Designed miniproteins, single chains. Designs and how they scored, part 49

Each design is a single chain, and the fold is of that chain. pLDDT is the mean over its residues in the fold that is shown.

## One batch from the design tools (miniprotein)

Design m1695
Fold by ESMFold2-Fast:
Structure m1695 (fold): chain A 96 residues (1-96)
Amino acid sequence: SLEEAERRRRHREILQLSQEYLDKFNARIDAEVTDPEEKRLLRLATRRAIGVLINKALKNNMSIEELKEYLEKNLDTEVQKFYDELKARRAARAAA
């Protein structure tokens, strides 16, 4: 049906956008970060941040264009939040 074709198109566009931002952020991490463990945590934080922001955008019925703007505005902050959480969890385990 047309509805199925539109859903499949939107799904593909979301996956492409997700991969584009993941690649962009991973490239920046590779250029700016030398420590292998910091790279690992930042890559994990980036993947989580993209997933969370996409889910929020979908729940708010955002268009692809609105999703792009939402990611541009919020992704750096969301990555930093997850990175700080992962670092805190690691520090807590090291202290135990």
Scores: mean pLDDT 85

Design m1696
Fold by ESMFold2-Fast:
Structure m1696 (fold): chain A 95 residues (1-95)
Amino acid sequence: MLSGTVVRAKGDLSGLVSTTRTLLDQAEQSGDVDEIREVLKLVREEKERVRKEMDRLIDYLSKTDPEDAKILEGYRDESLEEIDRIIERLEQLIA
């Protein structure tokens, strides 16, 4: 059973990925370079915000619950890698 802290953090990561995928789908449909640039800026800012939050939480958990820290690190890495793929795709739409 995952700790409540890890479950909440995983939810935040899943929410960010889902929102980012929706923004990518909308950007691909619109084809508006200015709108795509605005989405890229937003996605990059949200990625960095969530990454910093997760990094701090993982550091804290590494001292109290190291097993939970490793689990959350895996979710963080997988989610951020997915977001990086979406960012790359958005960049390709305006290149």
Scores: mean pLDDT 85

Design m1697
Fold by ESMFold2-Fast:
Structure m1697 (fold): chain A 62 residues (1-62)
Amino acid sequence: SKARITGKGLDELRNLVEVDAVMDLEESEGALQIAKKTGTLVVEQDGRAVGIPLEKAKIEPV
């Protein structure tokens, strides 16, 4: 089971990145629980950590 995460966020260098990433559903649930406390969903895309404001993140099962 996998989840697709989409949204616009910032990488570690503050570059704007359009995220379209697929990750394991359990991993996405863990990231979402952390994001509910911090306000930011952190995902890895192309070897970069990208922080998406939770209100701008879309998570859907695939």
Scores: mean pLDDT 83

Design m1698
Fold by ESMFold2-Fast:
Structure m1698 (fold): chain A 56 residues (1-56)
Amino acid sequence: MKTTVEELIDYLITEKGLSRDRAEIIVNYIAKEEGITDRNALVDKSLLDAADALAS
């Protein structure tokens, strides 16, 4: 599944019911750990799974 950082934030808001602020915190935390600085960068499934787990 091809997903950008911004699309992952939208996924957490729409599918998990998180606020934008909460989704931003989770995704920015994961992006910093993985060295991703561009919000249009593609994220792999492992980063999506990590964000999903943190949102649960």
Scores: mean pLDDT 72

Design m1699
Fold by ESMFold2-Fast:
Structure m1699 (fold): chain A 73 residues (1-73)
Amino acid sequence: KPYLDYLEEQARKAAEAGEEVILAVDEDSPYYERMKKLAEELRAEGYDVRLIVKKGATMRELQAEAERERARR
C-alpha cells in the first residue's frame, strides 16, 4: 500500500540519518500489524524506535501525534 511504503521509507531514512524513529499507527487500521513489525525489525537492527498507538485516528492525526512526540525529545 502507498501509505505503508511511504511510512517505511520515512522510518528507514530517519534511522539512517541517526535520528530517533517515531512511528504512529491506529490499532484498528490494517496497517497496525505491519507498523508493529517494522518497529520490532528496526529495534532489532539497533535503532532507537518509538511506536505510538492510537485508536480511531486518521492518517493526518497520526502524523500530528508523531510530530508532537518528536518535539518532546
Scores: mean pLDDT 73

Design m1700
Fold by ESMFold2-Fast:
Structure m1700 (fold): chain A 88 residues (1-88)
Amino acid sequence: DVVPQPYEAERVENGKVVRFTIELTEEMLKLIKEIDKELQELSKYFDPEEDSEEYKEILEKIYEALVSGDLELLKEVLEKLKELIKKK
């Protein structure tokens, strides 16, 4: 996967689309690449009835982590994705 630099993330806050431009550190870039791989793997086995709420939470946390530069939150997201996939 090609992750653009600087990275542009979008989310909806209070009914408004907010765009964030962030330069990913090498550590954040590595984690985002790993998260992208795990998201692609999850998409093969995704069950909307079982996984939708956890998937939504994961996407929300990715945006929060990128906006805040929270490397530890990105690591938590990656581990949660791996655990979710292991149950498939």
Scores: mean pLDDT 70

Design m1701
Fold by ESMFold2-Fast:
Structure m1701 (fold): chain A 85 residues (1-85)
Amino acid sequence: SAERKRVEAARLLGYLAGNVIKETKEVTVEEAIAEVERLREQGVWSEEEAEALIEGIKEGYASPPLDPEELEELLERIRELVAEI
């Protein structure tokens, strides 16, 4: 379903964000989670999308840094999921 694809895209987007936060150290993971919750309250993200984003952020932060090829593959998968919505 479109809802399932949106949730999966949100999870992958969160993973990318968490991984970037770990590498750049410009924003804390707690600040990123707070921003997702704020946007959920504003209706930008559904409850399910926000939960998937937060899960993704935590997983990405805990994961090894993405190499350029892995980053391109992740971005392509996000693009494919979004295009199918």
Scores: mean pLDDT 82

Design m1702
Fold by ESMFold2-Fast:
Structure m1702 (fold): chain A 66 residues (1-66)
Amino acid sequence: SEKHEKARELFREGVRTGDQQKIIEGGKLSKESLSPEVLEVAEEIGRKLREIGDEIQKELEERRKE
């Protein structure tokens, strides 16, 4: 939990200051702070988000005909 908070701060500060190194470290630390069970759930959510993205892209292609 504390490691996850620190990862979020590193990521946020890296984005704010443009420090790519902090962004990378924040991402790595966030991944390390996740339990295997949470990682599996995150993987499932990622798959669903990709499917939603594909559907949005298809709708955009249909709207191009307008």
Scores: mean pLDDT 72

Design m1703
Fold by ESMFold2-Fast:
Structure m1703 (fold): chain A 96 residues (1-96)
Amino acid sequence: MAARRREEFAERLGEEAAAAGLAPADVAAIREAVRQLSLEEVELLEELLRLVREGVSGSEDPEMQERMRRGLEAVAKLAELVERIRRERAAELARL
């Protein structure tokens, strides 16, 4: 049931990365990394992007600070997954 929301987020983030001039291999790694996230982690990333857009960074609201912290942890996990996928794909290419 979460597959559609993850895929929609993967496509959107991948399109933004491509528009920013990232290489096709990096765009593919980002899409694949999002597919490996849980629905909760995708929701935390979407929420973090919304909070950043609304300028709520630096809020003294403990609930808002906790949501931002969890969102940042999800970003760190996404970055680690992208790096892992890039390394795995490079290793597969080296086997050809």
Scores: mean pLDDT 74

Design m1704
Fold by ESMFold2-Fast:
Structure m1704 (fold): chain A 78 residues (1-78)
Amino acid sequence: SRIEELKERLLELSTFSKESIQHILDIILTSKDPLTREVSLGMLEIMGGVEITVGEDPERGREFLDLVRELRRILEEE
């Protein structure tokens, strides 16, 4: 599915620990609480923004942020 593709690519692009990104993604995909999902998506967006501004590869950070935004749109459409 597109969600699985986004999940795999987000893990590949992450400059943070894969365990941390996986944990946040698991919360987003399994949480029944809209607020918990929103906070977790916001954490991933902050991580992408940090990479854009102070990371070693701003383009990688932009791709990460774009994928988080696509994940948000898919979840809002379901």
Scores: mean pLDDT 80

Design m1705
Fold by ESMFold2-Fast:
Structure m1705 (fold): chain A 80 residues (1-80)
Amino acid sequence: SMSPEEQLEKLLFLAGAIVAAVPLAEELGLDVGDGGYKALERAKKIIEEAKKAGLDMSPYEEGKKAGIEAVKELVEELKK
């Protein structure tokens, strides 16, 4: 089973990916739906609490980069 620290790192990565991906997807004309907006709200709260707690934000920064890249790749696939 994953340790609490490993779970938190993965959660911060996913929150970073969502925080970057959802606004970029909408800017690029993708409908993110109600689920996308709710995921974004939850991700923002996770990131705020992590920053207040003084946690290492490296997983969040990696997640943001991954989220941006994933949306760009998806948009390029949709152009084919």
Scores: mean pLDDT 85

Design m1706
Fold by ESMFold2-Fast:
Structure m1706 (fold): chain A 70 residues (1-70)
Amino acid sequence: ELTPEEVAALVQEVAGVPPLSPAQAARILAAVRAGASARELGELIYELTGVRLSLEQAADIVDALSARLG
């Protein structure tokens, strides 16, 4: 159910980042599937986009994506 397109849309909504490439969205999806923490996901998004998320924004993304992986 969880697709790179869905990941990209959610991250863009929460963080206000430019549209993510399919490769960038796939890296975020892989990190969430591997059990990445909010902090780890925030660091990855910063590496990919240059946008620094708050811990709360990163936690919201992790929670939303993890719920869809079940």
Scores: mean pLDDT 80

Design m1707
Fold by ESMFold2-Fast:
Structure m1707 (fold): chain A 101 residues (1-101)
Amino acid sequence: SVERAEELAAKYADTDPEKAELARQIASTLRFVDEVRRLIEEGRLTPEQLRAVKAALDAQIAWLQRALETSTDPELKELFQEAIARLRETKALVDEKLAQM
């Protein structure tokens, strides 16, 4: 997923800088999700940090949903859908950890 986002960024770098930038932002979002998941699994986040992460995940989901609605590129749409799914899965893990505290 990160690799695919980086491949799309490279594909569009010289021809469509706006699409390249969107793909780079998705790659960054997916890296953030992977790091958050790792920290949750290791039990390294405080309740305050989990609440901050939840807010960040909600903001990212809202942004990607708007991007998905306005995009006409099928490869970017697929990448947005993948990123939204990963963010929602990660949010569910955050909600589960907060419920245990």
Scores: mean pLDDT 84

Design m1708
Fold by ESMFold2-Fast:
Structure m1708 (fold): chain A 100 residues (1-100)
Amino acid sequence: ALPPTAQMLAGMTVLDLRNFLEENRSKLSPEELEELEKLIREMQQAVHNRASVEEILALLERTKELLRRIKERNPELAEEVDRLIAALDRAAEMLRALAA
């Protein structure tokens, strides 16, 4: 089960992803929007259901894969995407530490 600190961290990650999506909605393709919204919902559901740290980490990895694809198609978003990926990597490191 996800500890309270890990739940808060994952919740903050959901907020960061949602903010990125809303700020860049007009720049994303319909397919990119659908996949990102799906991953945000899956992450939110995993947090709500107190999924394992391993499940949250797997969702973070899938999200980073999508963000890299978004960056390749939207070079103007490269800095924002790189900052978001760095934040997700930091969240993953903290989640691993909390699970140890």
Scores: mean pLDDT 84

Design m1709
Fold by ESMFold2-Fast:
Structure m1709 (fold): chain A 80 residues (1-80)
Amino acid sequence: KLKELLELLKNMKAEELDELAKKLGLSEEQQVQLGYLRSQIAIEEGEGDKEEIEEQKKKIMEELNEEQQKAVEEVEEEIK
């Protein structure tokens, strides 16, 4: 599920992603997980301040439960 959404994230603008999340009925937690993955993509693409984005990712991970953290880490390893 997250892996498929990751592929969409690479090819979509922020506005399009909001509409997609609405159409798919994503939960608040799933939207947070997508935000984390989008941050990782930004780092890989050289967008923004890597240190600032890494700190934001840490804060997001603290808000996720153990299962959600594992799902995000699994997909993140495929991006790295």
Scores: mean pLDDT 67

Design m1710
Fold by ESMFold2-Fast:
Structure m1710 (fold): chain A 102 residues (1-102)
Amino acid sequence: DLAAEVEAAFQEGRELALAGRLEEVLEKVRELLENDTEENLRKALALIVGVATALAELADTPEALREAGEIVGRALEAYERGDREGMLEEAKRALEAVARAR
């Protein structure tokens, strides 16, 4: 069930980012993008959105909410283009922002 796997990826990205397990999230995104099937791209996008959600929760500022939204928007644009490298860059940006918010 792809919908359940995408939801699980979102929750995993959020929970790992909140726990500060940033290298694990980055490795999971890299693994999904190494075999960039449509299903894996959707799961990678969900992980990135989960991390951006964690950023908004950790910082709890309008500025962090705006940054999280910008990351999600750019990750979605990269996903729609099949731009694997663009998705990886947005994952890195989200994880760096989470590290600073802690």
Scores: mean pLDDT 87

Design m1711
Fold by ESMFold2-Fast:
Structure m1711 (fold): chain A 97 residues (1-97)
Amino acid sequence: SPEEVSELILKYSAQATEILTTKYAQDPEKLVEEVVLFNRALVTSVSSLSELGVPLPVIEEIIETALTKLQEGVDIGEVIIDLDVPVALAAIKKAIS
């Protein structure tokens, strides 16, 4: 449902913000930059996957994997790619079905 999608986005946005706040405690400009980049990717990925009929538990697994990498210090660009690739794959699967 739209409410479940919104709750999922808010939950993981909060978790990402906490991770990035810890990482960039001494760099507020980089904190804002990466929070914006992650949240844009999160909203786009969750909304697209939901629209493509991907089940919520699968969407959560994709996001949790991306957040684990973010917490491990993986570059934000690589983390965003991990959110984008599943959308492309789901779109291809729907197109050939």
Scores: mean pLDDT 87

Design m1712
Fold by ESMFold2-Fast:
Structure m1712 (fold): chain A 88 residues (1-88)
Amino acid sequence: MSAAKKLFEQGKRYFEAGNKAYKNGAYETALRSYQNSILYYKKAIELEETEDLKKALAETYSNMAKVYREMGDFEKAEEYEAKAKELA
């Protein structure tokens, strides 16, 4: 398995952890997990840029925007929606 694939799998694990935290209303925990997911996805993209990685990164940004909206941080929500759209 390539180094990029290993980083992608690690990013997915953090993304899933973020989704679980978001469903449970643990918004700060969800944001930390999504931030870690983004870090690993960006590192994977540096090694090997694929459509799957761009889509995964875009979905993670979109989910962070949803969390910020639930927290009432509309400025951060718009920022992360813009990041997601840039990758679409």
Scores: mean pLDDT 89

Design m1713
Fold by ESMFold2-Fast:
Parts: structure tokens; C-alpha cells; sequence
Structure m1713 (fold): chain A 70 residues (1-70)
């Protein structure tokens, strides 16, 4: 159905946004390890990065819910 197509498109967009955020976080952590960042600094970077990813997940949920309400 058209609704199923729109839901799949919204879910695909949401997944792409989340995957991009995770990839950037992984690169940042790896770079910081290379320059000798402490475990505390790495943990803080992860905490901030995970919050950003969670914020993106909530925005993604809103996109999918708007399509479902149709």
C-alpha cells in the first residue's frame, strides 16, 4: 500500500541519519585514542556522542509517527 511505502521511506531515512551519527562518533573516538586521550576523556566523548545519537533517534521516531497518523 502507499502507507507502507511511505513508512518504509521514513524508516530508511531515520536509519541513515542514525548510522551517520554513529560513524562520526566512532571516527572521533579512534582519533582521540591515537593522540593519547585518557579513559576519562574517551568516556566523556562517548557520553556526549551517545546523547546526540539518542536525540537523532527521537527525531526519527517523530518522522515515523507522523506517517503512521495518516
Amino acid sequence: SELEKRLKQAETRAKTMIDAGQGMLDISISASKTVGASQKELDEMKKKGEKSVKDSEEEAKKLVEEVKKE
Scores: mean pLDDT 77

Design m1714
Fold by ESMFold2-Fast:
Structure m1714 (fold): chain A 87 residues (1-87)
Amino acid sequence: MELEEDIELAKKAKGAEEYALKLLEAIKEGKDEEIIFEYGTRAQTLAAVEKYGKEQTLEFVKENLKRAKEAGNEEAIRFSEIALETL
């Protein structure tokens, strides 16, 4: 149980590093802002999982999505949806 969660967290930590590298390459190559935004969101989400754990990160993302929907902030909604998809 706990060991399987630790292994999954370690895999997601590696994913954070890969998405951070892809983000830097996308910025350097002048890729579309949409691609840069997606890679940045996924890297940040996986880094948060590594630092705070999956459950805590999931709760933060759910709270942010709720607040974004209440505020009608479409960009913040998209950020939170990409983060949930990454988790």
Scores: mean pLDDT 77

Design m1715
Fold by ESMFold2-Fast:
Structure m1715 (fold): chain A 70 residues (1-70)
Amino acid sequence: SLEEEAKKLTPEDIERLVEEIRRYIDRLEALGADFEAGVVAVELAVGKLTGPESLLRALERARRLVEEFE
């Protein structure tokens, strides 16, 4: 589950997740999905404050959105 995966993440894993989410935001903007890019950016900002489970959910949503706009 995301809850169990989040508990196992190291600080390095969290930094990598943040960078990956940022890359998906950039890709969504490049695809013209500005609203969706904005939603993911807010989720990233909240996830940095609330914890790694929120970051994993933001990553999963970002991946799905990019696949929809490919």
Scores: mean pLDDT 84

Design m1716
Fold by ESMFold2-Fast:
Structure m1716 (fold): chain A 60 residues (1-60)
Amino acid sequence: VASPDEIAEAAAKNAVISGLDDDQAKQLAKTAGLYAESKGLDGEEVEKKALELYKKLKEE
């Protein structure tokens, strides 16, 4: 099973590679959080980490 950090990182990288804007990246992060919840993980933490990683990868 993927860890919360792995799910968050995958979502963040996918958002950057796909050229998503900030609003689209927020929706993808929320989707990653829901996916994590379906696996019994903390979806809120995954959503937050995905957005933080996305911002770091975009440097803005």
Scores: mean pLDDT 79

Design m1717
Fold by ESMFold2-Fast:
Structure m1717 (fold): chain A 65 residues (1-65)
Amino acid sequence: SAEDDRRAAEEAARRGDGAAALAGAHSKLQMGDYESAREAAEAAIRGADTPGIRRAAEDLLKRAE
């Protein structure tokens, strides 16, 4: 359906956003900026288009607590 096609396209776009947010969260965590790391991890969860990205972001969020 057109809705399924649109959702798939949005999920594909979010793949870049979620992966980028996750990379940003890792960078902030390495710098000891736990507040920014949590914010970026939450953004990665919101932008996650795959279960793998979501799980990685959730694990990072737990590490940044």
Scores: mean pLDDT 70

Design m1718
Fold by ESMFold2-Fast:
Structure m1718 (fold): chain A 95 residues (1-95)
Amino acid sequence: SPILEYFEEKEAELTAQVRALLARYLPDLPAADQEAAARTFVGLLRKLLENTPVEDLFAALDEAFDRLRASSDAPQQLFDDLRALALALLREGLS
């Protein structure tokens, strides 16, 4: 899958960007927990890309973020920035 190949090329960069967002919005979270959370988020995004038809990816991403927001007390801006990052990846990988 071209999108999955693009994701694999960008996985380390994406993980670092997610980690930076977690450090910004959740600075009191221990560094090890921020790294674990970043890996978990990127792993969930990978599973979404592996298991979702390309035509359904944007809708599936929105549903995933709705669930993530519902289960967390983290700031809204963190989810907005994480979603923007994921959307940029999808747009670049599908172009």
Scores: mean pLDDT 85

Design m1719
Fold by ESMFold2-Fast:
Structure m1719 (fold): chain A 81 residues (1-81)
Amino acid sequence: ASAEQNIKALDAAVEAAKKSGKPLTLAEITEILEKAGLSPESAGNLATQLALLAGDPASAEALEKAAKEIKEYLREREEKE
Protein backbone atom coordinates (compact mmCIF):
# COMPACT_ATOMS: atom_id res chain seq x y z
CA ALA A 1 0.00 0.00 0.00
CA SER A 2 1.09 3.61 -0.56
CA ALA A 3 2.16 5.77 2.39
CA GLU A 4 -1.02 7.84 1.90
CA GLN A 5 -3.21 4.69 2.15
CA ASN A 6 -1.33 3.56 5.28
CA ILE A 7 -1.74 7.03 6.87
CA LYS A 8 -5.51 7.02 6.19
CA ALA A 9 -5.80 3.51 7.66
CA LEU A 10 -3.83 4.56 10.76
CA ASP A 11 -6.16 7.54 11.25
CA ALA A 12 -9.18 5.20 10.93
CA ALA A 13 -7.77 2.84 13.59
CA VAL A 14 -7.15 5.72 16.05
CA GLU A 15 -10.65 7.13 15.42
CA ALA A 16 -12.22 3.68 15.97
CA ALA A 17 -10.32 3.25 19.27
CA LYS A 18 -11.48 6.69 20.50
CA LYS A 19 -15.07 5.93 19.46
CA SER A 20 -15.10 2.46 21.11
CA GLY A 21 -13.73 3.74 24.46
CA LYS A 22 -11.89 0.41 24.97
CA PRO A 23 -8.40 -0.96 24.16
CA LEU A 24 -8.22 -2.69 20.76
CA THR A 25 -6.53 -6.05 20.15
CA LEU A 26 -4.18 -6.79 17.24
CA ALA A 27 -7.04 -8.70 15.55
CA GLU A 28 -9.48 -5.75 15.92
CA ILE A 29 -6.87 -3.29 14.59
CA THR A 30 -6.17 -5.58 11.60
CA GLU A 31 -9.93 -5.71 10.78
CA ILE A 32 -10.23 -1.90 10.97
CA LEU A 33 -7.20 -1.42 8.67
CA GLU A 34 -8.70 -3.89 6.14
CA LYS A 35 -12.03 -1.99 6.21
CA ALA A 36 -10.03 1.23 5.61
CA GLY A 37 -8.89 -0.23 2.26
CA LEU A 38 -5.67 -2.14 3.01
CA SER A 39 -5.08 -5.69 1.79
CA PRO A 40 -5.06 -8.40 4.52
CA GLU A 41 -1.24 -8.65 4.22
CA SER A 42 -0.69 -4.86 4.47
CA ALA A 43 -3.25 -4.57 7.31
CA GLY A 44 -1.57 -7.41 9.24
CA ASN A 45 1.91 -5.90 8.83
CA LEU A 46 0.76 -2.40 9.89
CA ALA A 47 -1.28 -3.77 12.83
CA THR A 48 1.82 -5.70 14.02
CA GLN A 49 3.92 -2.49 13.90
CA LEU A 50 1.21 -0.65 15.87
CA ALA A 51 1.12 -3.46 18.49
CA LEU A 52 4.92 -3.33 18.87
CA LEU A 53 4.73 0.41 19.68
CA ALA A 54 1.35 0.62 21.50
CA GLY A 55 0.97 -2.88 23.01
CA ASP A 56 -1.73 -5.56 22.56
CA PRO A 57 -4.38 -4.61 23.49
CA ALA A 58 -3.69 -0.92 22.77
CA SER A 59 -5.48 2.07 24.30
CA ALA A 60 -6.68 4.94 22.08
CA GLU A 61 -3.91 7.18 23.51
CA ALA A 62 -1.20 4.55 22.84
CA LEU A 63 -2.53 3.94 19.31
CA GLU A 64 -2.60 7.69 18.56
CA LYS A 65 1.04 8.04 19.69
CA ALA A 66 2.15 4.93 17.75
CA ALA A 67 0.25 6.06 14.62
CA LYS A 68 1.93 9.50 14.82
CA GLU A 69 5.39 7.87 14.94
CA ILE A 70 4.59 5.56 11.99
CA LYS A 71 3.11 8.46 9.95
CA GLU A 72 6.26 10.57 10.54
CA TYR A 73 8.43 7.62 9.41
CA LEU A 74 6.30 7.08 6.25
CA ARG A 75 6.39 10.81 5.34
CA GLU A 76 10.17 11.02 5.83
CA ARG A 77 10.67 7.88 3.71
CA GLU A 78 8.62 9.34 0.83
CA GLU A 79 10.50 12.69 1.01
CA LYS A 80 13.87 10.87 0.87
CA GLU A 81 12.80 8.84 -2.19
Scores: mean pLDDT 79

Design m1720
Fold by ESMFold2-Fast:
Structure m1720 (fold): chain A 81 residues (1-81)
Amino acid sequence: SSEMEKILKEIEEIGEEIKKTIEELLKDNPVQRKREVAFVEALIKHLIKEVEEKNDLEFAKEALKGLKKMKETYEKQLKEE
């Protein structure tokens, strides 16, 4: 559905934003930066696969909501440092 396609695109976009925030937050910690970026990349890839396989719009919405909270957490850490 168009709604599902929109959510999948938003998941990918938020994943990229989280990675960018991590790169800025951990600019002076290259080992941790690489590790956390790799974790987020794996998480987004796994989540997209689960959303596509389940084809459940409510699950997709909850997944997106979780990623938005994760993004807010990283952004808050960056602002408080």
Scores: mean pLDDT 86

Design m1721
Fold by ESMFold2-Fast:
Structure m1721 (fold): chain A 79 residues (1-79)
Amino acid sequence: DENLIASAAAKAAFDEMSKVVDNKTAAQGANKVGSKILKGEDPYEAAVESARSLGLDEETAEKVGEAAEKAYKEEKEKL
């Protein structure tokens, strides 16, 4: 289920972003990640772009991208 895979990536992005921003801002970012992935964007790029849109620095954006991509691949491999 693409929705489950996108949700796993969005959750990983939320967990990473919530280390540096408040939960409301992290949730807004995670929702953007999930939406972008469901529209066919690469999970790493979707997460990096979403983090950048929140004004997060490049180091944090890369960590968010890596976390989202890892979660996406792990969830997809279960199928």
Scores: mean pLDDT 85

Design m1722
Fold by ESMFold2-Fast:
Structure m1722 (fold): chain A 81 residues (1-81)
Amino acid sequence: GMPSKEELEKELEELSKEIERLLVKLVLQGNTATAQQLGKEARELVEKAREALRKGDLEEAVKYIEKMKELKEQVEKILAE
């Protein structure tokens, strides 16, 4: 079934922290411009997910959390190169 609001809030917080940690690694590798762009995208997705959760729109919140997971995979791919 659909995750609860509380579960989605926890997932969003954990995912945000993971992405921040990975973006720091990009900066340490000298890829600062890419880290800044992906960091901006991550912040926009977090804001949209939080607004959806505030409004009780769990389906919309899941959509933005899934986009954050995709962004995390993108950062991991860049780091693996």
Scores: mean pLDDT 88

Design m1723
Fold by ESMFold2-Fast:
Structure m1723 (fold): chain A 75 residues (1-75)
Amino acid sequence: MTEELAKAVEEGGKRAVEFLEKLGLLETAKEVERIAKEAAERVAKAKSEEEALEIAREAEERIRAVALPKVEAVR
């Protein structure tokens, strides 16, 4: 069910973008949106559920790596 996982990745990305926008981190929000969108597309095209889960996990780690230092800097 790579389609359901792709939707979950996209929805998670939207929530992260909304949070970052609330903090005024507009450029970081844009980068997170891009990562989530690319990951959702890759998940939808994945050959297996295992591949899809790995792509989703990598995207989550990338989003944390990009967003976390910026969020901590404004807190």
Scores: mean pLDDT 80

Design m1724
Fold by ESMFold2-Fast:
Structure m1724 (fold): chain A 78 residues (1-78)
Amino acid sequence: SARAELVERALAELRRLLEEAKRAVEEGDMEAFFRYLGEIQALFERMVAEGVPLEDLEAVAREVEPLFREVAELVRAA
């Protein structure tokens, strides 16, 4: 379905943004890091606006949790 395709594209984009955020922290570029966080927030807001169910949003969050945790630990170590 169009919604499933949207969720799959959003998940791929979210993974890309998290990897970019991770690289920004590793390079000490906190300005770039906050820009990527803003893009991640906008992506979730877009999924909500397009009517993605809470259960699917939770599944996306679980899928990226390991990468999100890795970024959070790098920020705490910096």
Scores: mean pLDDT 82

Design m1725
Fold by ESMFold2-Fast:
Structure m1725 (fold): chain A 68 residues (1-68)
Amino acid sequence: MEERKKAEEDLAKKLGLSPETVQRIHELEQRLRASTDPAERDRLVAELKALNAPYAEQRKQWAIEKAK
């Protein structure tokens, strides 16, 4: 389990993610696992998606560039 977390942290550093952003994502993931309220889960999912959006777009851009 610990090896997976370390690999994700290493990847995040390569992508230029700040430690604060990584910590925020991790906290939201933990809250999502603990929450059984659908409304709260929806909010947590939306916030996680918003935090990941800039990096998801960068990944899409890279895929398009490589497809050339």
Scores: mean pLDDT 67

Design m1726
Fold by ESMFold2-Fast:
Structure m1726 (fold): chain A 56 residues (1-56)
Amino acid sequence: KLSLEEALELLFGKESTLSFNEIGKKLGLTPRQLAEIVSAPSQEEAERLLREALEK
């Protein structure tokens, strides 16, 4: 299963070719949760939201 670091690279590592739907399925997140994470005002906040979402 994916670590927080791998999930961050999947979402923010500019080389990701996966759609939101595919990333969501890999991480167990909804498209809305992903949108909130990528729209966070800072990288630190995005990481916090991602961690919370992954931990349910």
Scores: mean pLDDT 71

Design m1727
Fold by ESMFold2-Fast:
Structure m1727 (fold): chain A 62 residues (1-62)
Amino acid sequence: GAAEAISAAGEAMAAGDDAAAARHARLTGQLGSNPEMLRDLAEGARRAGLDAAAEAAEQAAA
């Protein structure tokens, strides 16, 4: 579900896997996002230099 998707996005970000983090962030949005959690994810991705993950999380939070 959405909780598993956002957890997987966070794990991918910690691993530096921008493509995997972006896929999981998009899935979180599709499954019924928590916008606050997605904004936090986007902020973390921006700080880590993971641009695709940040963009995906920002779009999913909108």
Scores: mean pLDDT 79

Design m1728
Fold by ESMFold2-Fast:
Structure m1728 (fold): chain A 81 residues (1-81)
Amino acid sequence: SRAEELREELEKKGVKKLVIDDLAKSVEVEPELRERLRELEERIARRGEPTQEEIAEMVGLELALLGVEVLKELAEKLAKK
């Protein structure tokens, strides 16, 4: 798994286990967040116009995915040390 790959690389580079565990967890939630975003986009496409609640949920999911992307880049940077 991608989380397992990140764990192995970070451990190999001497990163503390606590940090590795937190970064691995962030990668594990990404598929769930992407699935939720896809389901929301499909739901909106079928109705034509998003509700205010759906717009807020979409923004929230996009921000969460951006956070995961930043954590992935940080993990790769730590692995290079």
Scores: mean pLDDT 70

Design m1729
Fold by ESMFold2-Fast:
Structure m1729 (fold): chain A 55 residues (1-55)
Amino acid sequence: SMEELLEEVDKIVEESKSEEEALAKIFQLIDRRKASDEETAKVLEHFAEKYLEKL
């Protein structure tokens, strides 16, 4: 589900030490889950918001 996807994004942002590491893991997540374009857009938007708050 989208909720589970976004929770995995939160975990990746929390565990990653750099933007490059986080993005690599996010794209691996998108590929593994076979996310749609709409789901990918939501994942990247959520990542950007969480990442900016952590930095």
Scores: mean pLDDT 78

Design m1730
Fold by ESMFold2-Fast:
Structure m1730 (fold): chain A 73 residues (1-73)
Amino acid sequence: ERAALLARAEALLAEGDRYDAMAKAARQNAANAAALDPSNQEGVDKALALADRYAARGAALRAEGEALRAAAA
């Protein structure tokens, strides 16, 4: 069903947006950690690695959502 494909695409795009927001929050946490203790490279690296993981998942979800939206056209 076209409507079902579009609804699934919208849900995936919305989930991707949530992961992008989580990645942004993790990058902000890394910046805050660096500002509070510039010697805490381990904490900064951990937060940035988490941000990269969230961003990658968000990108994958958006790609899947866009593919479903295209298939529904």
Scores: mean pLDDT 85

